Designed miniproteins, single chains, continued (5). Designs and how they scored, part 30

Each design is a single chain, and the fold is of that chain. pLDDT is the mean over its residues in the fold that is shown.

## One batch from the design tools (miniprotein)

Design m17021
Fold by ESMFold2-Fast:
Structure m17021 (fold): chain A 98 residues (1-98)
Amino acid sequence: EAEREAARAAVRELAERARELVREAQKNGHLSDEDAERVLAGLETLLAWVDAGADPADVARRLIDVLEVARKASTGEEFQRELEELIEEARRLRERVE
């Protein structure tokens, strides 16, 4: 269904944006290598679930959990603000697709 495909594309886009943000935070020292590796592994798992046809609502819920872990482990006000924005976008997406 077109709506479900659009939701899956939206979740993928959020996860890709999160991956780039986490990589930048790691490079800038706002997230430790250990924490960045763990968060990136979680995001790669979510991207694989999207590719496997997982329900967008379930992926969005797990994405929120992964981003909350990154937010709690991170430093840097701007990076934390960007993570909070992604978390809010993921929450809105989850609400729309449930």
Scores: mean pLDDT 84

Design m17022
Fold by ESMFold2-Fast:
Structure m17022 (fold): chain A 80 residues (1-80)
Amino acid sequence: EKEELLERADRLIAEARALLAQAQAQGNVQLAAEAQRLIGEAESLKYRAKNAKTEKELEEIREGLRDLERELAALREQLA
């Protein structure tokens, strides 16, 4: 579902931006760089989702978002 993918991408971008802000506040340059990369990749997937025309494209985007969501969770553990 395209609407679901756009919502997931927006949530991922928001959470990654929050992680970026926390990493910057802590002076964690490595974590900040990884958060910024994650934001860019999530924005790319959002753009692809907006322009997706086939179920196969939507499935590829869904898997990409799942991978980024797992990576965000792992990066957030580094803040504890």
Scores: mean pLDDT 86

Design m17023
Fold by ESMFold2-Fast:
Structure m17023 (fold): chain A 60 residues (1-60)
Amino acid sequence: DVDRLQQQIDDMQRRRDDFQSYMDDRISKLDSSSQDMTSRIRTGNVQTMNQMIDDMRQQQ
């Protein structure tokens, strides 16, 4: 069902955006050595979320 899949895509996009905001706030409060590792984790998770969104879109 295209409508149901679109709702899941929209929800995932919102969760991705919320995660980015949360991580950006956390990174700003860390020391410089922890910032690099946390930034890499953020980037990896966002990449995974974007791949999942793309995979869902490809099912159409």
Scores: mean pLDDT 79

Design m17024
Fold by ESMFold2-Fast:
Structure m17024 (fold): chain A 73 residues (1-73)
Amino acid sequence: SPAELLRRVAELLIKAADELIARAKAHRTPEDVAKLQQVRQDLRAVLAETTDPDLRARLQARIDAIDAVIAEL
């Protein structure tokens, strides 16, 4: 179903965001910043299509975490 596919995409993006945030905190490079900005855009796009409040909160937490990492550069 479309909802099942959206949930799967959201879970993959959350995993990718968590891994990239951890890497960026260890080593901040222009490439990692560009990847964080791209993942943030993808997370925002999925959040716009997501109605589940728990999943929305988890997606927003990753967006906020990426914003915090970028602000520390």
Scores: mean pLDDT 86

Design m17025
Fold by ESMFold2-Fast:
Structure m17025 (fold): chain A 62 residues (1-62)
Amino acid sequence: ASDEEIEQGITDIAIGVAKVAILNGVPREEVLAFAERIASKLKNPEFAERLLRDTRAAVDAA
């Protein structure tokens, strides 16, 4: 798999984990901190940006 495919997979999994955490009552601040930690490790800024955007949207919708 390419680095792009790996980072896309990491991003999709991280968004899924964040959504499950929200459903289980994990505090907003912890969910956002998790997403920021994962995003900081991504080399592709587009995936980092998508992860942070989609996680913030999910938290704000809850």
Scores: mean pLDDT 85

Design m17026
Fold by ESMFold2-Fast:
Structure m17026 (fold): chain A 78 residues (1-78)
Amino acid sequence: SKKEIEKEKKELDNLLEELSRADPKAGKEAKEKAEKSTLEEAFKIYAEYAEEMEKKGLPKTTSELAKEKAEKGLELLK
C-alpha cells in the first residue's frame, strides 16, 4: 500500500543520511539520480548505493538496513 511504501521510504531516508555522513559526495550523487527517476528506479538506486557503501567498509549494519528498506519498497511497488 502507499502507506507502507511511505513508511519504508522514511526509514530508508534516515539510513541514507547516516551513510552519506561517511561519504557525502557519493550520497549527494545517489540522491540526485533518485530525484530525477521514477519511485521504482529511486529505490533501485538507493539499494545499489547501500550495497556499494557496504563494500567500501562503511557501517555494515546501517548499509544492510538501508538495502533491506529499499528492497522492501520495490516489493511494495510490484
Scores: mean pLDDT 73

Design m17027
Fold by ESMFold2-Fast:
Structure m17027 (fold): chain A 63 residues (1-63)
Amino acid sequence: MSREEERRALLFIVGAIILGIGDGNIDGANELVSLMKQMDNSPTRKQRQELLQKAVELAKKVV
């Protein structure tokens, strides 16, 4: 994944968190925040990409 693709995916996840909170899906928003924190703490690019992909899929369900 390119840096630009990663940035766009992160922006989409942040947007989904905001929309989820506004829609009353607090559990979905909290799970997305948890996945983002796990990505920040991930030592390898592979682990970060796997978590990012999981977060994008969850974000599509929250929105």
Scores: mean pLDDT 79

Design m17028
Fold by ESMFold2-Fast:
Structure m17028 (fold): chain A 92 residues (1-92)
Amino acid sequence: PVLSTEELVERLAATAERSAAEAGGSARVLERTPDRLVLELEAPGLRARVTVELTQLSETTLQLTVTAEIFEPEPGMEEPAGTHTHVFTVTQ
């Protein structure tokens, strides 16, 4: 079945919450629009902010840009210690 960007964002958020819980942590949704999802992930020894941006390239093709900002597990850390960006193409 073909998913809308909104449905894909909803499924990504739910998957992130489950995956974080399985790792003994939590995921918090900071922003959710039909084309953008921002999550804060917290697990033992890890704090990260993940931004997923979705661009519709065609009726069946989406481009996902995933940016992960890794923070040291210290309270009050505002700046990321590392940043990783990955671009994916998904055909439905």
Scores: mean pLDDT 73

Design m17029
Fold by ESMFold2-Fast:
Structure m17029 (fold): chain A 69 residues (1-69)
Amino acid sequence: MLDEARERALASLPPRDRRVVEERIRRHPEVGTPAAELARLAGVSPRTARRAIERFGEEFARELERARA
């Protein structure tokens, strides 16, 4: 369920935004990788990285809500 919701949320993102979120997941969510570092890894601006994380959070919450229905 959680893995399914995460994959669906990732699939809903544009490729650049997905790259940022994938780097965050890969690096260990608990250590709170800074948006600036994720931006460097994905080759985008820090603003783009922050927006990608926000969009993923919104889509993930939406997919979790659907899984509960």
Scores: mean pLDDT 73

Design m17030
Fold by ESMFold2-Fast:
Structure m17030 (fold): chain A 89 residues (1-89)
Amino acid sequence: EEEEREKGRAELEERRREVEGLTLEQLTEAIKKNLNDDKKLLAELSRLADLAQVRKDPEAALKGLMDALGLKSEEELEKKIKEIIEKIK
């Protein structure tokens, strides 16, 4: 379990390095570009989640995600995420 936490931390550092150089606007544009590719969309959503974790600002990440997907409410966002997850697995 501690080894799993160490591996997770190393992986988080690699992802942190990738997202620290990105702006929220760049991530939202990448999400928009990949709306028709569930696998790529999930990868970009994962990068946004990593950025939110690094910045400790989930509200800003949520708003950016909603804007990128053209969604007007948190309920629409939850429904969209659920549909993507169900399609992948």
Scores: mean pLDDT 64

Design m17031
Fold by ESMFold2-Fast:
Structure m17031 (fold): chain A 82 residues (1-82)
Amino acid sequence: SDLQEILEKAEEGKKLVEEGKKTGDLELIEKGIELLQEALKKLQEIIDNNPNPEPSLYELAKELQKLIEESTKYLEEKKKKE
């Protein structure tokens, strides 16, 4: 399902961000952020096309947004130190 594909993409994005932070591989963090952004965009399209979205979808969107913001700030800080 579209939702399952979004969940899989979000999970892969999270793993790449975590691995990149652990190894110092900024390219992995960038790839992880891209996957999280794609997942959020597709999730938002599902929410916007549904007049009564499932509460769990709204919660997932907030979690993805926070993770993207935190990961982006981390990446920007690390790039400034290079």
Scores: mean pLDDT 85

Design m17032
Fold by ESMFold2-Fast:
Formats: C-alpha cells, structure tokens, sequence
Structure m17032 (fold): chain A 76 residues (1-76)
C-alpha cells in the first residue's frame, strides 16, 4: 500500500473538495471537516473522528443529525 506524505495528502483532499463542491454532493459539515484537514489539522484517526462529530453537532443538515445519532449510540 502506498504511503502518501502529508503535503501530498492535503493536495488530494483539496482536489476532492473541489470536485464535491462542483457536483453539489457535500453538506456544510463535510466541507468543514475537509477544510480542517486541508488547513493542516490532525490526520490522527481518533482526533479526526472527534472533529467530524463536532462539525456534525454544529450542522443543520438532517443527514448529519442522523449520522451523529448512530455514532453517539455506538459510543454509548
């Protein structure tokens, strides 16, 4: 499996975010999560999960609310 340096991973995330915005397939919380990673935020899996949950809690998107409920239930 290919190990990608952080800077290269950030460029890939930027391209994915641009493609998603062009296609209109992202919600506000997904954009916020991707922007955090692009800004050199933590690539640690656990920290990323917590930041994603925080973004979902702040989101007004009903899909995010349902996903948050499932994740919180699995953590309880």
Amino acid sequence: MIEIPEEEAIEILKKRLEERRKNGLVTDWQIEADERLIEGGPHNRELRRELDLEAMRKSTDPVAQRLLAVVERNRA
Scores: mean pLDDT 59

Design m17033
Fold by ESMFold2-Fast:
Structure m17033 (fold): chain A 75 residues (1-75)
Amino acid sequence: ADVDENTRISLIAAELYRTLSDEELEKLANMSDEEINKFVKERFGVELTPEEAKRLKSALKAILNGRRLVAEQRA
């Protein structure tokens, strides 16, 4: 089976969401593609392509935006 790159990125994003605070997730989402690749390599032993790094950053930003929208609707 072709390993869906989206699945790999989703699993990494889910683990980061589960283990990191919102502040740490915001920091990661604002990192350069090189910095996030280095972080993921050190933490998960996985080297991301530039496209995968951008996708991971987009996933993290989407998670943060979702949390912000929920907070705004409940405030």
Scores: mean pLDDT 74

Design m17034
Fold by ESMFold2-Fast:
Structure m17034 (fold): chain A 72 residues (1-72)
Amino acid sequence: SPLARFPADVVAWLRAYAAELGLTLSDELVANLLRLSDGDREVLRRALELLATVTPTPTIADLMALLPQLRP
């Protein structure tokens, strides 16, 4: 699994929060979110909230389009 290298608690939290926002995420998109945020939950919250304004079924391309809003 692409998620095996990430802490199970962070993966579970991310999936739970995404579900609260009505998002359906692939394992690859979750892995990209975790790499991009380095597991920072505040960065992940912001990314998920922004993705939720675009589509309930975001792709990696949708995440890449939001990168300028997520970087310092």
Scores: mean pLDDT 81

Design m17035
Fold by ESMFold2-Fast:
Structure m17035 (fold): chain A 118 residues (1-118)
Amino acid sequence: MEEEKRKKLLNEAVRDLAEALRYVQEAIDAFEKGDWEKAKEYIDKAIELVRRALKNVEKAYHPDDPALREAIEALRRAIEVLENAKSLDDLYQAAGDIARALRLLVEAGAEFPEVEVS
């Protein structure tokens, strides 16, 4: 069923974005400690997860879904910011874009990863 496949794609994207946020937070911690090389390693892992999530959201996208359109735009910005990250402000901006996309996917019907909803 197309709707079941769409839900699975969005659920996978939400899981990948939750993990990406964790890597961005670890990159922030490493950057604050002056370990840019380690921060860059975590940034690269976050980029991979955000790109995977973006592909899944694009596969689930329908033109009449404004939440998924906004999520796609937020994920594209997050990738661009992470690829060009030079400061803590860049990492916080990327985290904000990922968090916004995560919220939009949940609003579009995705289930929050490994959390009891009821």
Scores: mean pLDDT 83

Design m17036
Fold by ESMFold2-Fast:
Structure m17036 (fold): chain A 59 residues (1-59)
Amino acid sequence: SMADEGAAAGRALGLDGSDAEAAAKARQGHILAGVPPASPDTPEGATRAGAGAVIGYSA
């Protein structure tokens, strides 16, 4: 759907897949080491992905 394509485009424009993967790796490190990662959000940055979908769809 356009919304689904917009979400993918929004992530590529605002939050690259590498960023989402880095966040997941940071969380894994936190669990193993007990150190909180400096991630702004959960893996995949739900808020940023949502915002990216809106601008990607509207753009």
Scores: mean pLDDT 48

Design m17037
Fold by ESMFold2-Fast:
Structure m17037 (fold): chain A 66 residues (1-66)
Amino acid sequence: LPPVPTPAPPPPADTPEEAERALREVARAAGYEPLGPGVVLPDGSVALPVRHRLTGDEVTLVAPVR
């Protein structure tokens, strides 16, 4: 079976809320469902755990915040 590629990270956002929103949109566009709320990491980036609706693959998407 061909590998399912991880979606490209969204561009940097000015706020954690915008970064989480961008991650949710990227996830949905790529067929992923969010597994919970976004988490702000110590480096200022936002991590969002997601699961692919068709394959069941679980990954964590990360977006930088400025």
Scores: mean pLDDT 76

Design m17038
Fold by ESMFold2-Fast:
Structure m17038 (fold): chain A 91 residues (1-91)
Amino acid sequence: SRGEELFRQALELAKKALETGDVKLADEAGKLVEEGLRAGADPFHPARREAMELLGKAQVELGKRGESESGKVALEVGEKLREIGDELDAE
């Protein structure tokens, strides 16, 4: 269906957004997911689910690059706690 084709296009853009860290590609993929849902495609379609998972990963990666001030602080705290845990486990 048209909505399923939109989900497949969103998945390809989401893959590229994750590879490149391009916020514009991530936004475009999100728009295609919305258009697919509006076209009446199954919200549980595998392509939509995978696209949303990859978009989530891309947003975490962009946050690590410090594109959001509050995201920077949260990720720095999380990374510091992870480092402390790893050092304690290494003995």
Scores: mean pLDDT 66

Design m17039
Fold by ESMFold2-Fast:
Structure m17039 (fold): chain A 85 residues (1-85)
Amino acid sequence: DKLSKQRRDKINKYQSQAIAGITDDDWAQMKRIALILNKVPAMTSMRDNFIDQIMSKYPYLTRDTINDIIDDLAKKYKGKPIPAL
């Protein structure tokens, strides 16, 4: 309904502002985790531990927002190699 859409738009705007605060290094780390999960999707503990680390560093980000970012990166980079160390 219209109220649910308006509430989602406000939450999305607030989350977009929080996302803009994420460093390039943390974006690179999220991409690396997404690529690893594409090769070993059963490694759920690694995903959960990483989300907890990001939430500790960025307290304004929700777990759902971080999960969405990782899933979007995993979809975008499906079949790509894991970057060298």
Scores: mean pLDDT 70

Design m17040
Fold by ESMFold2-Fast:
Structure m17040 (fold): chain A 98 residues (1-98)
Amino acid sequence: MKPYTAFVIQRLKDPASEAEKERIFAELGRYAAELGAEFRASGDVLTAVAQAETLEKARELALELGARMRELTGQDVDIYVLDSEGVLVWHERLAARP
């Protein structure tokens, strides 16, 4: 088991059309898989989870996943890194770009 978990979460406040959601979800799922992350969508909540050997690598994965989610949805994303005991060691909110 890798000691760090990158956890990315986005709560959709203005949901896209069904066709746009399908496209976004397919693209996010593909991107997450390329990074070795698990993507999940449940209602208006999107999550991506990846594990990393170091805090630095976990932060990089969280930032890459979060930036992609923000880019595709145009909405704020929360990114977190947890240690092997589930303790929060880093958090940042990626604000939507104008």
Scores: mean pLDDT 79

Design m17041
Fold by ESMFold2-Fast:
Structure m17041 (fold): chain A 76 residues (1-76)
Amino acid sequence: SPRLVIDDETLRQFSELTNQSIEKAKKNGESRVYMFTGMVDPETGRVQELEFTPENRGTVLDTRDLDVQQFRELVE
């Protein structure tokens, strides 16, 4: 299996999209937030951004509470 590799640009974009989704939900007074979570592509070993849904049973990482260093340690 390929090793998990996350580049800084992917982490930055992932964190930015997650924060934007949270901010939008707060402005709209929504009771539930769909959030972007990191899913590792097994062929490339890179994190792919996905919207979290109840049906998504893939390998999903919630990075909202993780900094870049902690995120890398989790997936390496």
Scores: mean pLDDT 48

Design m17042
Fold by ESMFold2-Fast:
Structure m17042 (fold): chain A 70 residues (1-70)
Amino acid sequence: SAVERLIAERELPRAEAALARVRALADQGKLISEAEARELGLNVRGPADPRAVAARLERGIANGRAVLAE
């Protein structure tokens, strides 16, 4: 739908930017704090494993790209 395409177009750049920062935190051996997650537009409670968050973001990006490919 047009709404799904608009959401994908808006959210893909945000998700890609968040993924890059989450990967940087993983490379530094850090957990994502709740405050850092809020700055990234992620909804997590307490310290989060950046590898688990990266996997979720990668799945979301793949789904968004599939919507845009329709």
Scores: mean pLDDT 77

Design m17043
Fold by ESMFold2-Fast:
Structure m17043 (fold): chain A 87 residues (1-87)
Amino acid sequence: SDERRLAAIEELLREAEELLRQGEASTDPRVARRLYLQALFAAQVARDAAEYLISTSTDPAIRERARELLERAEELERRAQEKLAEV
């Protein structure tokens, strides 16, 4: 269901945020890089899933929630890419 897809996207975004936090807390650049890469991939999967819901859902409320999640995913992708450039 679209509700389950939204929940899965939200979970991926929470995972990406936590991975970014763990990377920032790491004193080992190699560990930080791995965590930032994992955060980037989680954000990219969330972005693709949100875009899919926007394109396939006929429910305006689902499309609106998916657009909000897409914006969050794009911000997390940007942050992860910036952090990867530093390590």
Scores: mean pLDDT 91

Design m17044
Fold by ESMFold2-Fast:
Structure m17044 (fold): chain A 76 residues (1-76)
Amino acid sequence: SIEELKKILDAAKKVQAGEEVDSAEEQEYAAIAKEMLADPIKAAEAMAEGLKMTFTEVPKEEIEAMLQEAKKALAA
């Protein structure tokens, strides 16, 4: 879901900042983020494309907005 994409993004920010990830759910998202850290922008783009294909009832513009926010956070 889009909320899961936000959680992965937040976990990626914390991992890059060296911050503690508190919940088991956050740790799982952090593990996913670490696997994608070799190319985090491309990983975020691939996730957005998957969401567009899976959730056709969600506006593509909303998914694109999440992708742009993810790219901004990962580039920081």
Scores: mean pLDDT 66

Design m17045
Fold by ESMFold2-Fast:
Structure m17045 (fold): chain A 93 residues (1-93)
Amino acid sequence: SLREEIRRLVEELKEQVRNKAPEEEIQKIAQRLLETLGKLLDEKNVDPIKKVQALLRAVGTFTQVLLELRQGNTEKAVEALEEFERWLEEVVA
């Protein structure tokens, strides 16, 4: 399911962040996650405002992750993804 794929992509993204993977690879996974999230929200007919909120949070989280990694704050980057994951579960439940 798309929800299972999203969970897999979030875990893959956290692994790449913990391993300090190249920014290009992290961005590639983040882009796939954003695309899959958009598809899931469309298929589930999620409220339009909640869909916009979810997509904006995803973009904001990915931006924060990259900025924290550039500063060497790997723990904060992972924490941002964990907060995103918790919020995402509430939005798409």
Scores: mean pLDDT 83

Design m17046
Fold by ESMFold2-Fast:
Structure m17046 (fold): chain A 65 residues (1-65)
Amino acid sequence: GAERAAAGARAGVESALAAGDAATGAKIPYQGTLEAGGSREAAEAARRAALAGDADKAQVYVKSG
């Protein structure tokens, strides 16, 4: 469900950012939002938040999408 996708997206973003790979980190919340049944708009918002280095906001967009 959305909660599992959001938790996975947060963990993935945090892991990728720790490794210095913001592009991979951004891909995770985008895919997670869509897989959880969220809109493309929410997925793009989650991706932009992750690219800005904000894993918390990326998780929120995955959950709310």
Scores: mean pLDDT 69

Design m17047
Fold by ESMFold2-Fast:
Structure m17047 (fold): chain A 90 residues (1-90)
Amino acid sequence: MEAVIEELEAFRKYLERLAKETGDPALEEVSRLVDKAYELAKQGKFDEAIELLREARELVRQRYGDSPLGKEVIEALDRLIELLEKAKKE
């Protein structure tokens, strides 16, 4: 349980830094969705957190497509969704 919250926190910090360094409004929006998902996950609201991460994933897919950045962020989001689904079963 703690491990998925730690991974989500690390990813949130990564996206915040990336959005700040690039100035990309789409990355700012993805960062906001992940931040909200992190707060929901801390409250045990895993279904709501997963839904927001899926929204973030679709936004990245639409805005960045097959770019290296898009692929990296989508892979991280897919891993976090998997970890939250496993946490939900425990």
Scores: mean pLDDT 82

Design m17048
Fold by ESMFold2-Fast:
Structure m17048 (fold): chain A 69 residues (1-69)
Amino acid sequence: LSQQASQLIQQSLQAGRQGDVDQAEQLAQQAARLTRQWLVDVLGFPQDVADAHGQDLLDELLDQARRLS
């Protein structure tokens, strides 16, 4: 799960570098979702904490995608 999230992050950044903002945003949303699930299911984080971390990751990836396009 963590490895899959990392791969999606890399794919999102690559899509951003190619100017495909829509694809970068979709991949970022998937990475954030998997990260939230992994934090709750594997590390036992409270849902609200996992949601905050997932949102921070999503916001960062979306900012990077828009800057790269």
Scores: mean pLDDT 79

Design m17049
Fold by ESMFold2-Fast:
Structure m17049 (fold): chain A 73 residues (1-73)
Amino acid sequence: ESKKISEKSVEWSREYSLGGKTVSLDQAVQSLELSGIDRKIGRESVEKVSKGGKTVSLSQVGKAAELASEKQK
């Protein structure tokens, strides 16, 4: 369940990155939202994995999605 949401979120982030390795925090949150994660919960999870950064890697988007899906239930 959380793994599928994580994989879907990474796929969406790959589209936003336009072949890059990172996405903005807003793009990461949007990728989680498109995968079925509540925007507020997604934002909190992305902020946790970014550790004060302005961007996150595609793998960090996957981790944020896992954290968000766990918190959402």
Scores: mean pLDDT 77

Design m17050
Fold by ESMFold2-Fast:
Structure m17050 (fold): chain A 103 residues (1-103)
Amino acid sequence: SLQQQLDQLIEQLTPPIKKAKEAIKKGDYEKAREYVESTLPLADQIAQVTEQAIDAGDVDTATRGLNLLREVYDLAVKAGNLDLARRLFEQGGRLTDRIMEAQ
Protein backbone atom coordinates (compact mmCIF):
# COMPACT_ATOMS: atom_id res chain seq x y z
CA SER A 1 0.00 0.00 0.00
CA LEU A 2 1.02 3.65 -0.32
CA GLN A 3 0.96 3.91 3.50
CA GLN A 4 3.43 0.99 3.75
CA GLN A 5 5.68 2.51 1.07
CA LEU A 6 5.70 5.84 2.95
CA ASP A 7 6.43 4.07 6.28
CA GLN A 8 9.45 2.32 4.68
CA LEU A 9 10.70 5.67 3.34
CA ILE A 10 10.27 7.23 6.81
CA GLU A 11 12.40 4.41 8.29
CA GLN A 12 15.14 5.06 5.70
CA LEU A 13 14.91 8.85 6.15
CA THR A 14 15.00 8.89 9.98
CA PRO A 15 18.79 8.29 10.49
CA PRO A 16 20.07 10.99 8.06
CA ILE A 17 17.44 13.50 9.30
CA LYS A 18 18.43 12.85 12.93
CA LYS A 19 22.12 13.30 12.05
CA ALA A 20 21.38 16.49 10.06
CA LYS A 21 19.41 17.95 13.01
CA GLU A 22 22.24 17.15 15.45
CA ALA A 23 24.81 18.70 13.07
CA ILE A 24 22.68 21.87 12.71
CA LYS A 25 22.26 22.04 16.51
CA LYS A 26 26.07 21.98 16.83
CA GLY A 27 26.52 24.57 14.02
CA ASP A 28 28.24 22.01 11.78
CA TYR A 29 26.92 23.13 8.37
CA GLU A 30 29.33 20.91 6.41
CA LYS A 31 28.11 17.70 8.11
CA ALA A 32 24.49 18.88 7.99
CA ARG A 33 24.84 19.45 4.22
CA GLU A 34 26.27 15.94 3.73
CA TYR A 35 23.38 14.33 5.64
CA VAL A 36 20.71 16.41 3.85
CA GLU A 37 22.26 15.61 0.43
CA SER A 38 22.06 11.88 1.32
CA THR A 39 18.23 12.27 1.53
CA LEU A 40 17.87 13.34 -2.15
CA PRO A 41 16.81 9.91 -3.53
CA LEU A 42 14.40 9.40 -0.60
CA ALA A 43 12.86 12.88 -1.06
CA ASP A 44 12.17 12.04 -4.73
CA GLN A 45 10.49 8.76 -3.72
CA ILE A 46 8.42 10.52 -1.02
CA ALA A 47 7.22 13.06 -3.60
CA GLN A 48 6.22 10.20 -5.95
CA VAL A 49 4.31 8.36 -3.18
CA THR A 50 2.62 11.65 -2.16
CA GLU A 51 1.52 12.25 -5.78
CA GLN A 52 0.12 8.69 -5.98
CA ALA A 53 -1.69 9.18 -2.65
CA ILE A 54 -3.33 12.37 -4.01
CA ASP A 55 -4.43 10.48 -7.15
CA ALA A 56 -5.87 7.68 -4.96
CA GLY A 57 -7.76 10.15 -2.71
CA ASP A 58 -5.62 9.12 0.30
CA VAL A 59 -5.43 12.57 1.91
CA ASP A 60 -3.87 11.25 5.15
CA THR A 61 -0.92 9.60 3.36
CA ALA A 62 -0.55 12.62 1.04
CA THR A 63 -0.45 14.99 4.04
CA ARG A 64 2.16 12.82 5.80
CA GLY A 65 4.30 12.80 2.65
CA LEU A 66 3.99 16.57 2.25
CA ASN A 67 5.01 17.05 5.91
CA LEU A 68 8.14 14.90 5.35
CA LEU A 69 9.11 16.97 2.30
CA ARG A 70 8.62 20.11 4.42
CA GLU A 71 10.95 18.71 7.11
CA VAL A 72 13.65 17.97 4.50
CA TYR A 73 13.08 21.48 3.05
CA ASP A 74 13.60 23.12 6.47
CA LEU A 75 16.83 21.14 6.99
CA ALA A 76 18.05 21.98 3.46
CA VAL A 77 17.52 25.71 4.17
CA LYS A 78 19.37 25.50 7.51
CA ALA A 79 22.24 23.48 5.95
CA GLY A 80 22.53 25.83 2.94
CA ASN A 81 21.45 23.29 0.30
CA LEU A 82 19.77 26.03 -1.74
CA ASP A 83 19.12 24.00 -4.93
CA LEU A 84 17.47 21.20 -2.94
CA ALA A 85 15.50 23.73 -0.86
CA ARG A 86 14.18 25.45 -4.01
CA ARG A 87 13.19 22.12 -5.59
CA LEU A 88 11.39 20.95 -2.43
CA PHE A 89 9.60 24.31 -1.99
CA GLU A 90 8.30 24.27 -5.57
CA GLN A 91 7.32 20.58 -5.35
CA GLY A 92 5.60 21.10 -1.98
CA GLY A 93 3.61 24.01 -3.39
CA ARG A 94 2.40 21.94 -6.35
CA LEU A 95 1.42 19.04 -4.08
CA THR A 96 -0.40 21.38 -1.65
CA ASP A 97 -2.42 22.87 -4.54
CA ARG A 98 -3.38 19.36 -5.72
CA ILE A 99 -4.51 18.30 -2.21
CA MET A 100 -6.65 21.46 -1.92
CA GLU A 101 -8.20 20.83 -5.36
CA ALA A 102 -9.00 17.19 -4.38
CA GLN A 103 -11.04 18.28 -1.32
Scores: mean pLDDT 85

Design m17051
Fold by ESMFold2-Fast:
Structure m17051 (fold): chain A 83 residues (1-83)
Amino acid sequence: SAEGEATYAELRALAKEALEFVESLKENKEEWLKKLEKIVEEAIKEAKALKYTGSKEEQIENYVKALLEKFKEKWEEFKKELE
C-alpha cells in the first residue's frame, strides 16, 4: 500500500541518516558502528516479538511501523550517549 511504502521509505531514510552520522565520526568509529549494529538487531528482535492482527498485508505494514518506532527510540538514546 501507499502508506506501507511511505513508512518503509522513512525507515530507509532514518537508517541511511544513522549510518552516515556514525561514518562521519572522527574518533571511535568502529566502536560506534558496533553499537549501531546492536540497536538495529534489538529493534528487529523487539518488532518481531510483537503480535500483529489483520490481513497478511496489514501485519507486514504494522511490523514495519513497529520496527521504525523501535529504531527511532533506540537511535535517540544512541545520540544522547554521544553528547
Scores: mean pLDDT 83

Design m17052
Fold by ESMFold2-Fast:
Structure m17052 (fold): chain A 74 residues (1-74)
Amino acid sequence: MSPLEKEVEKLIEEAVKKLKEEFNVSDEQLESFRKMMRDLADDLRNRHGASDEQVLEVLRIAIEWYEKELKKDS
């Protein structure tokens, strides 16, 4: 894996752990979240030519938005 891929997977897994522990999100929904984050990272890198820093920044924003939406529905 590239250094970016390792950082992306680390960020995703830290978010997944938080979603599982704090929001009691189902395994099916967690798998959907992982796929969504990986697809977003891939699109940013491959289709938009985003830098490693930009990819990580956008993923952090997307994760924060996802957490906020879950809190609104709770």
Scores: mean pLDDT 80

Design m17053
Fold by ESMFold2-Fast:
Structure m17053 (fold): chain A 95 residues (1-95)
Amino acid sequence: SSKERKRKILERQKAQDLAQFKKQHPDLTDEQVATLERLADEAVDLVLEVAPDSYSYLEVVRITSEAIAVGAELLLQGKSYEETLKAIKEHVKKL
């Protein structure tokens, strides 16, 4: 299905974005990395739930990468999981 193809693309993009972020921030703790991975999973699930079927692969990738970047920024600022997840949800709702 279209949704299954979009999930596969977003999972691949998530993996690339996380790998790049970890490379840019080698001092991240294992706990921070695990938190970011959980937040990235939530971002993918939210985008797949709320994005219209008419949205292109490029559009869903862009929104997901932006949401992950928002989460990463807030995590680096020492924000809680709940505060960061709330910001990700608000970013995705701007679709």
Scores: mean pLDDT 84

Design m17054
Fold by ESMFold2-Fast:
Structure m17054 (fold): chain A 104 residues (1-104)
Amino acid sequence: MREQMQALFDEVLKTASEDDKDNIAGVRRMIEGLLGKPLERVPETLEEAKEALRELIEELEKTIELTPEQREVWERALNSEDPRELLALLQTFAILLAEQQGLS
């Protein structure tokens, strides 16, 4: 399980932009997609993107009980020091959520 999660993260990371603004925009799009609604405040920095991610988790926990693996990925995302890593971890988290919900 942990090795599959790391392999998925590594593959996602390979497709990430080198532009921090593009990666932050990617994080915004992923969060809006998972929430099903636009964010009221557009994140422009890594810290603002992490704040939006905290709001996403609070909303998801109202309807979904997170697995330990999903929680580990989320905690790694909040501790990321690079918008590219944050986006890759968020995409990994979204895939794990889709698997839990039986999507695909």
Scores: mean pLDDT 74

Design m17055
Fold by ESMFold2-Fast:
Structure m17055 (fold): chain A 75 residues (1-75)
Amino acid sequence: MAIDLSHPTVQKLIDYGLANEKEFNSMSMGELAEKLGLSRGTIYRYVSSKEELRKLVFDASVDEGIALIRKAVLG
C-alpha cells in the first residue's frame, strides 16, 4: 500500500488541498473529482479515504512551511 507522490494526479490533489484547505475539508471525494476533472475511481486508485488524502495535504503543508493553526484545522 503505497501512494505514488510523484504521480501528477496525486500532486494535483495535494496542490488543491493546500490552496483551498477549508473548502477541501468540507468537500466529498466526488466533489473533489469534479473540481479537478477526475473520476472518483481515479482518486480512489491513489488514496483509500478522505482522511488519508487530508494526511497527505497536511504533510505537504508542513513541508511548505504553511503553519495555519493546526489544532483548529484538525479539531
Scores: mean pLDDT 71

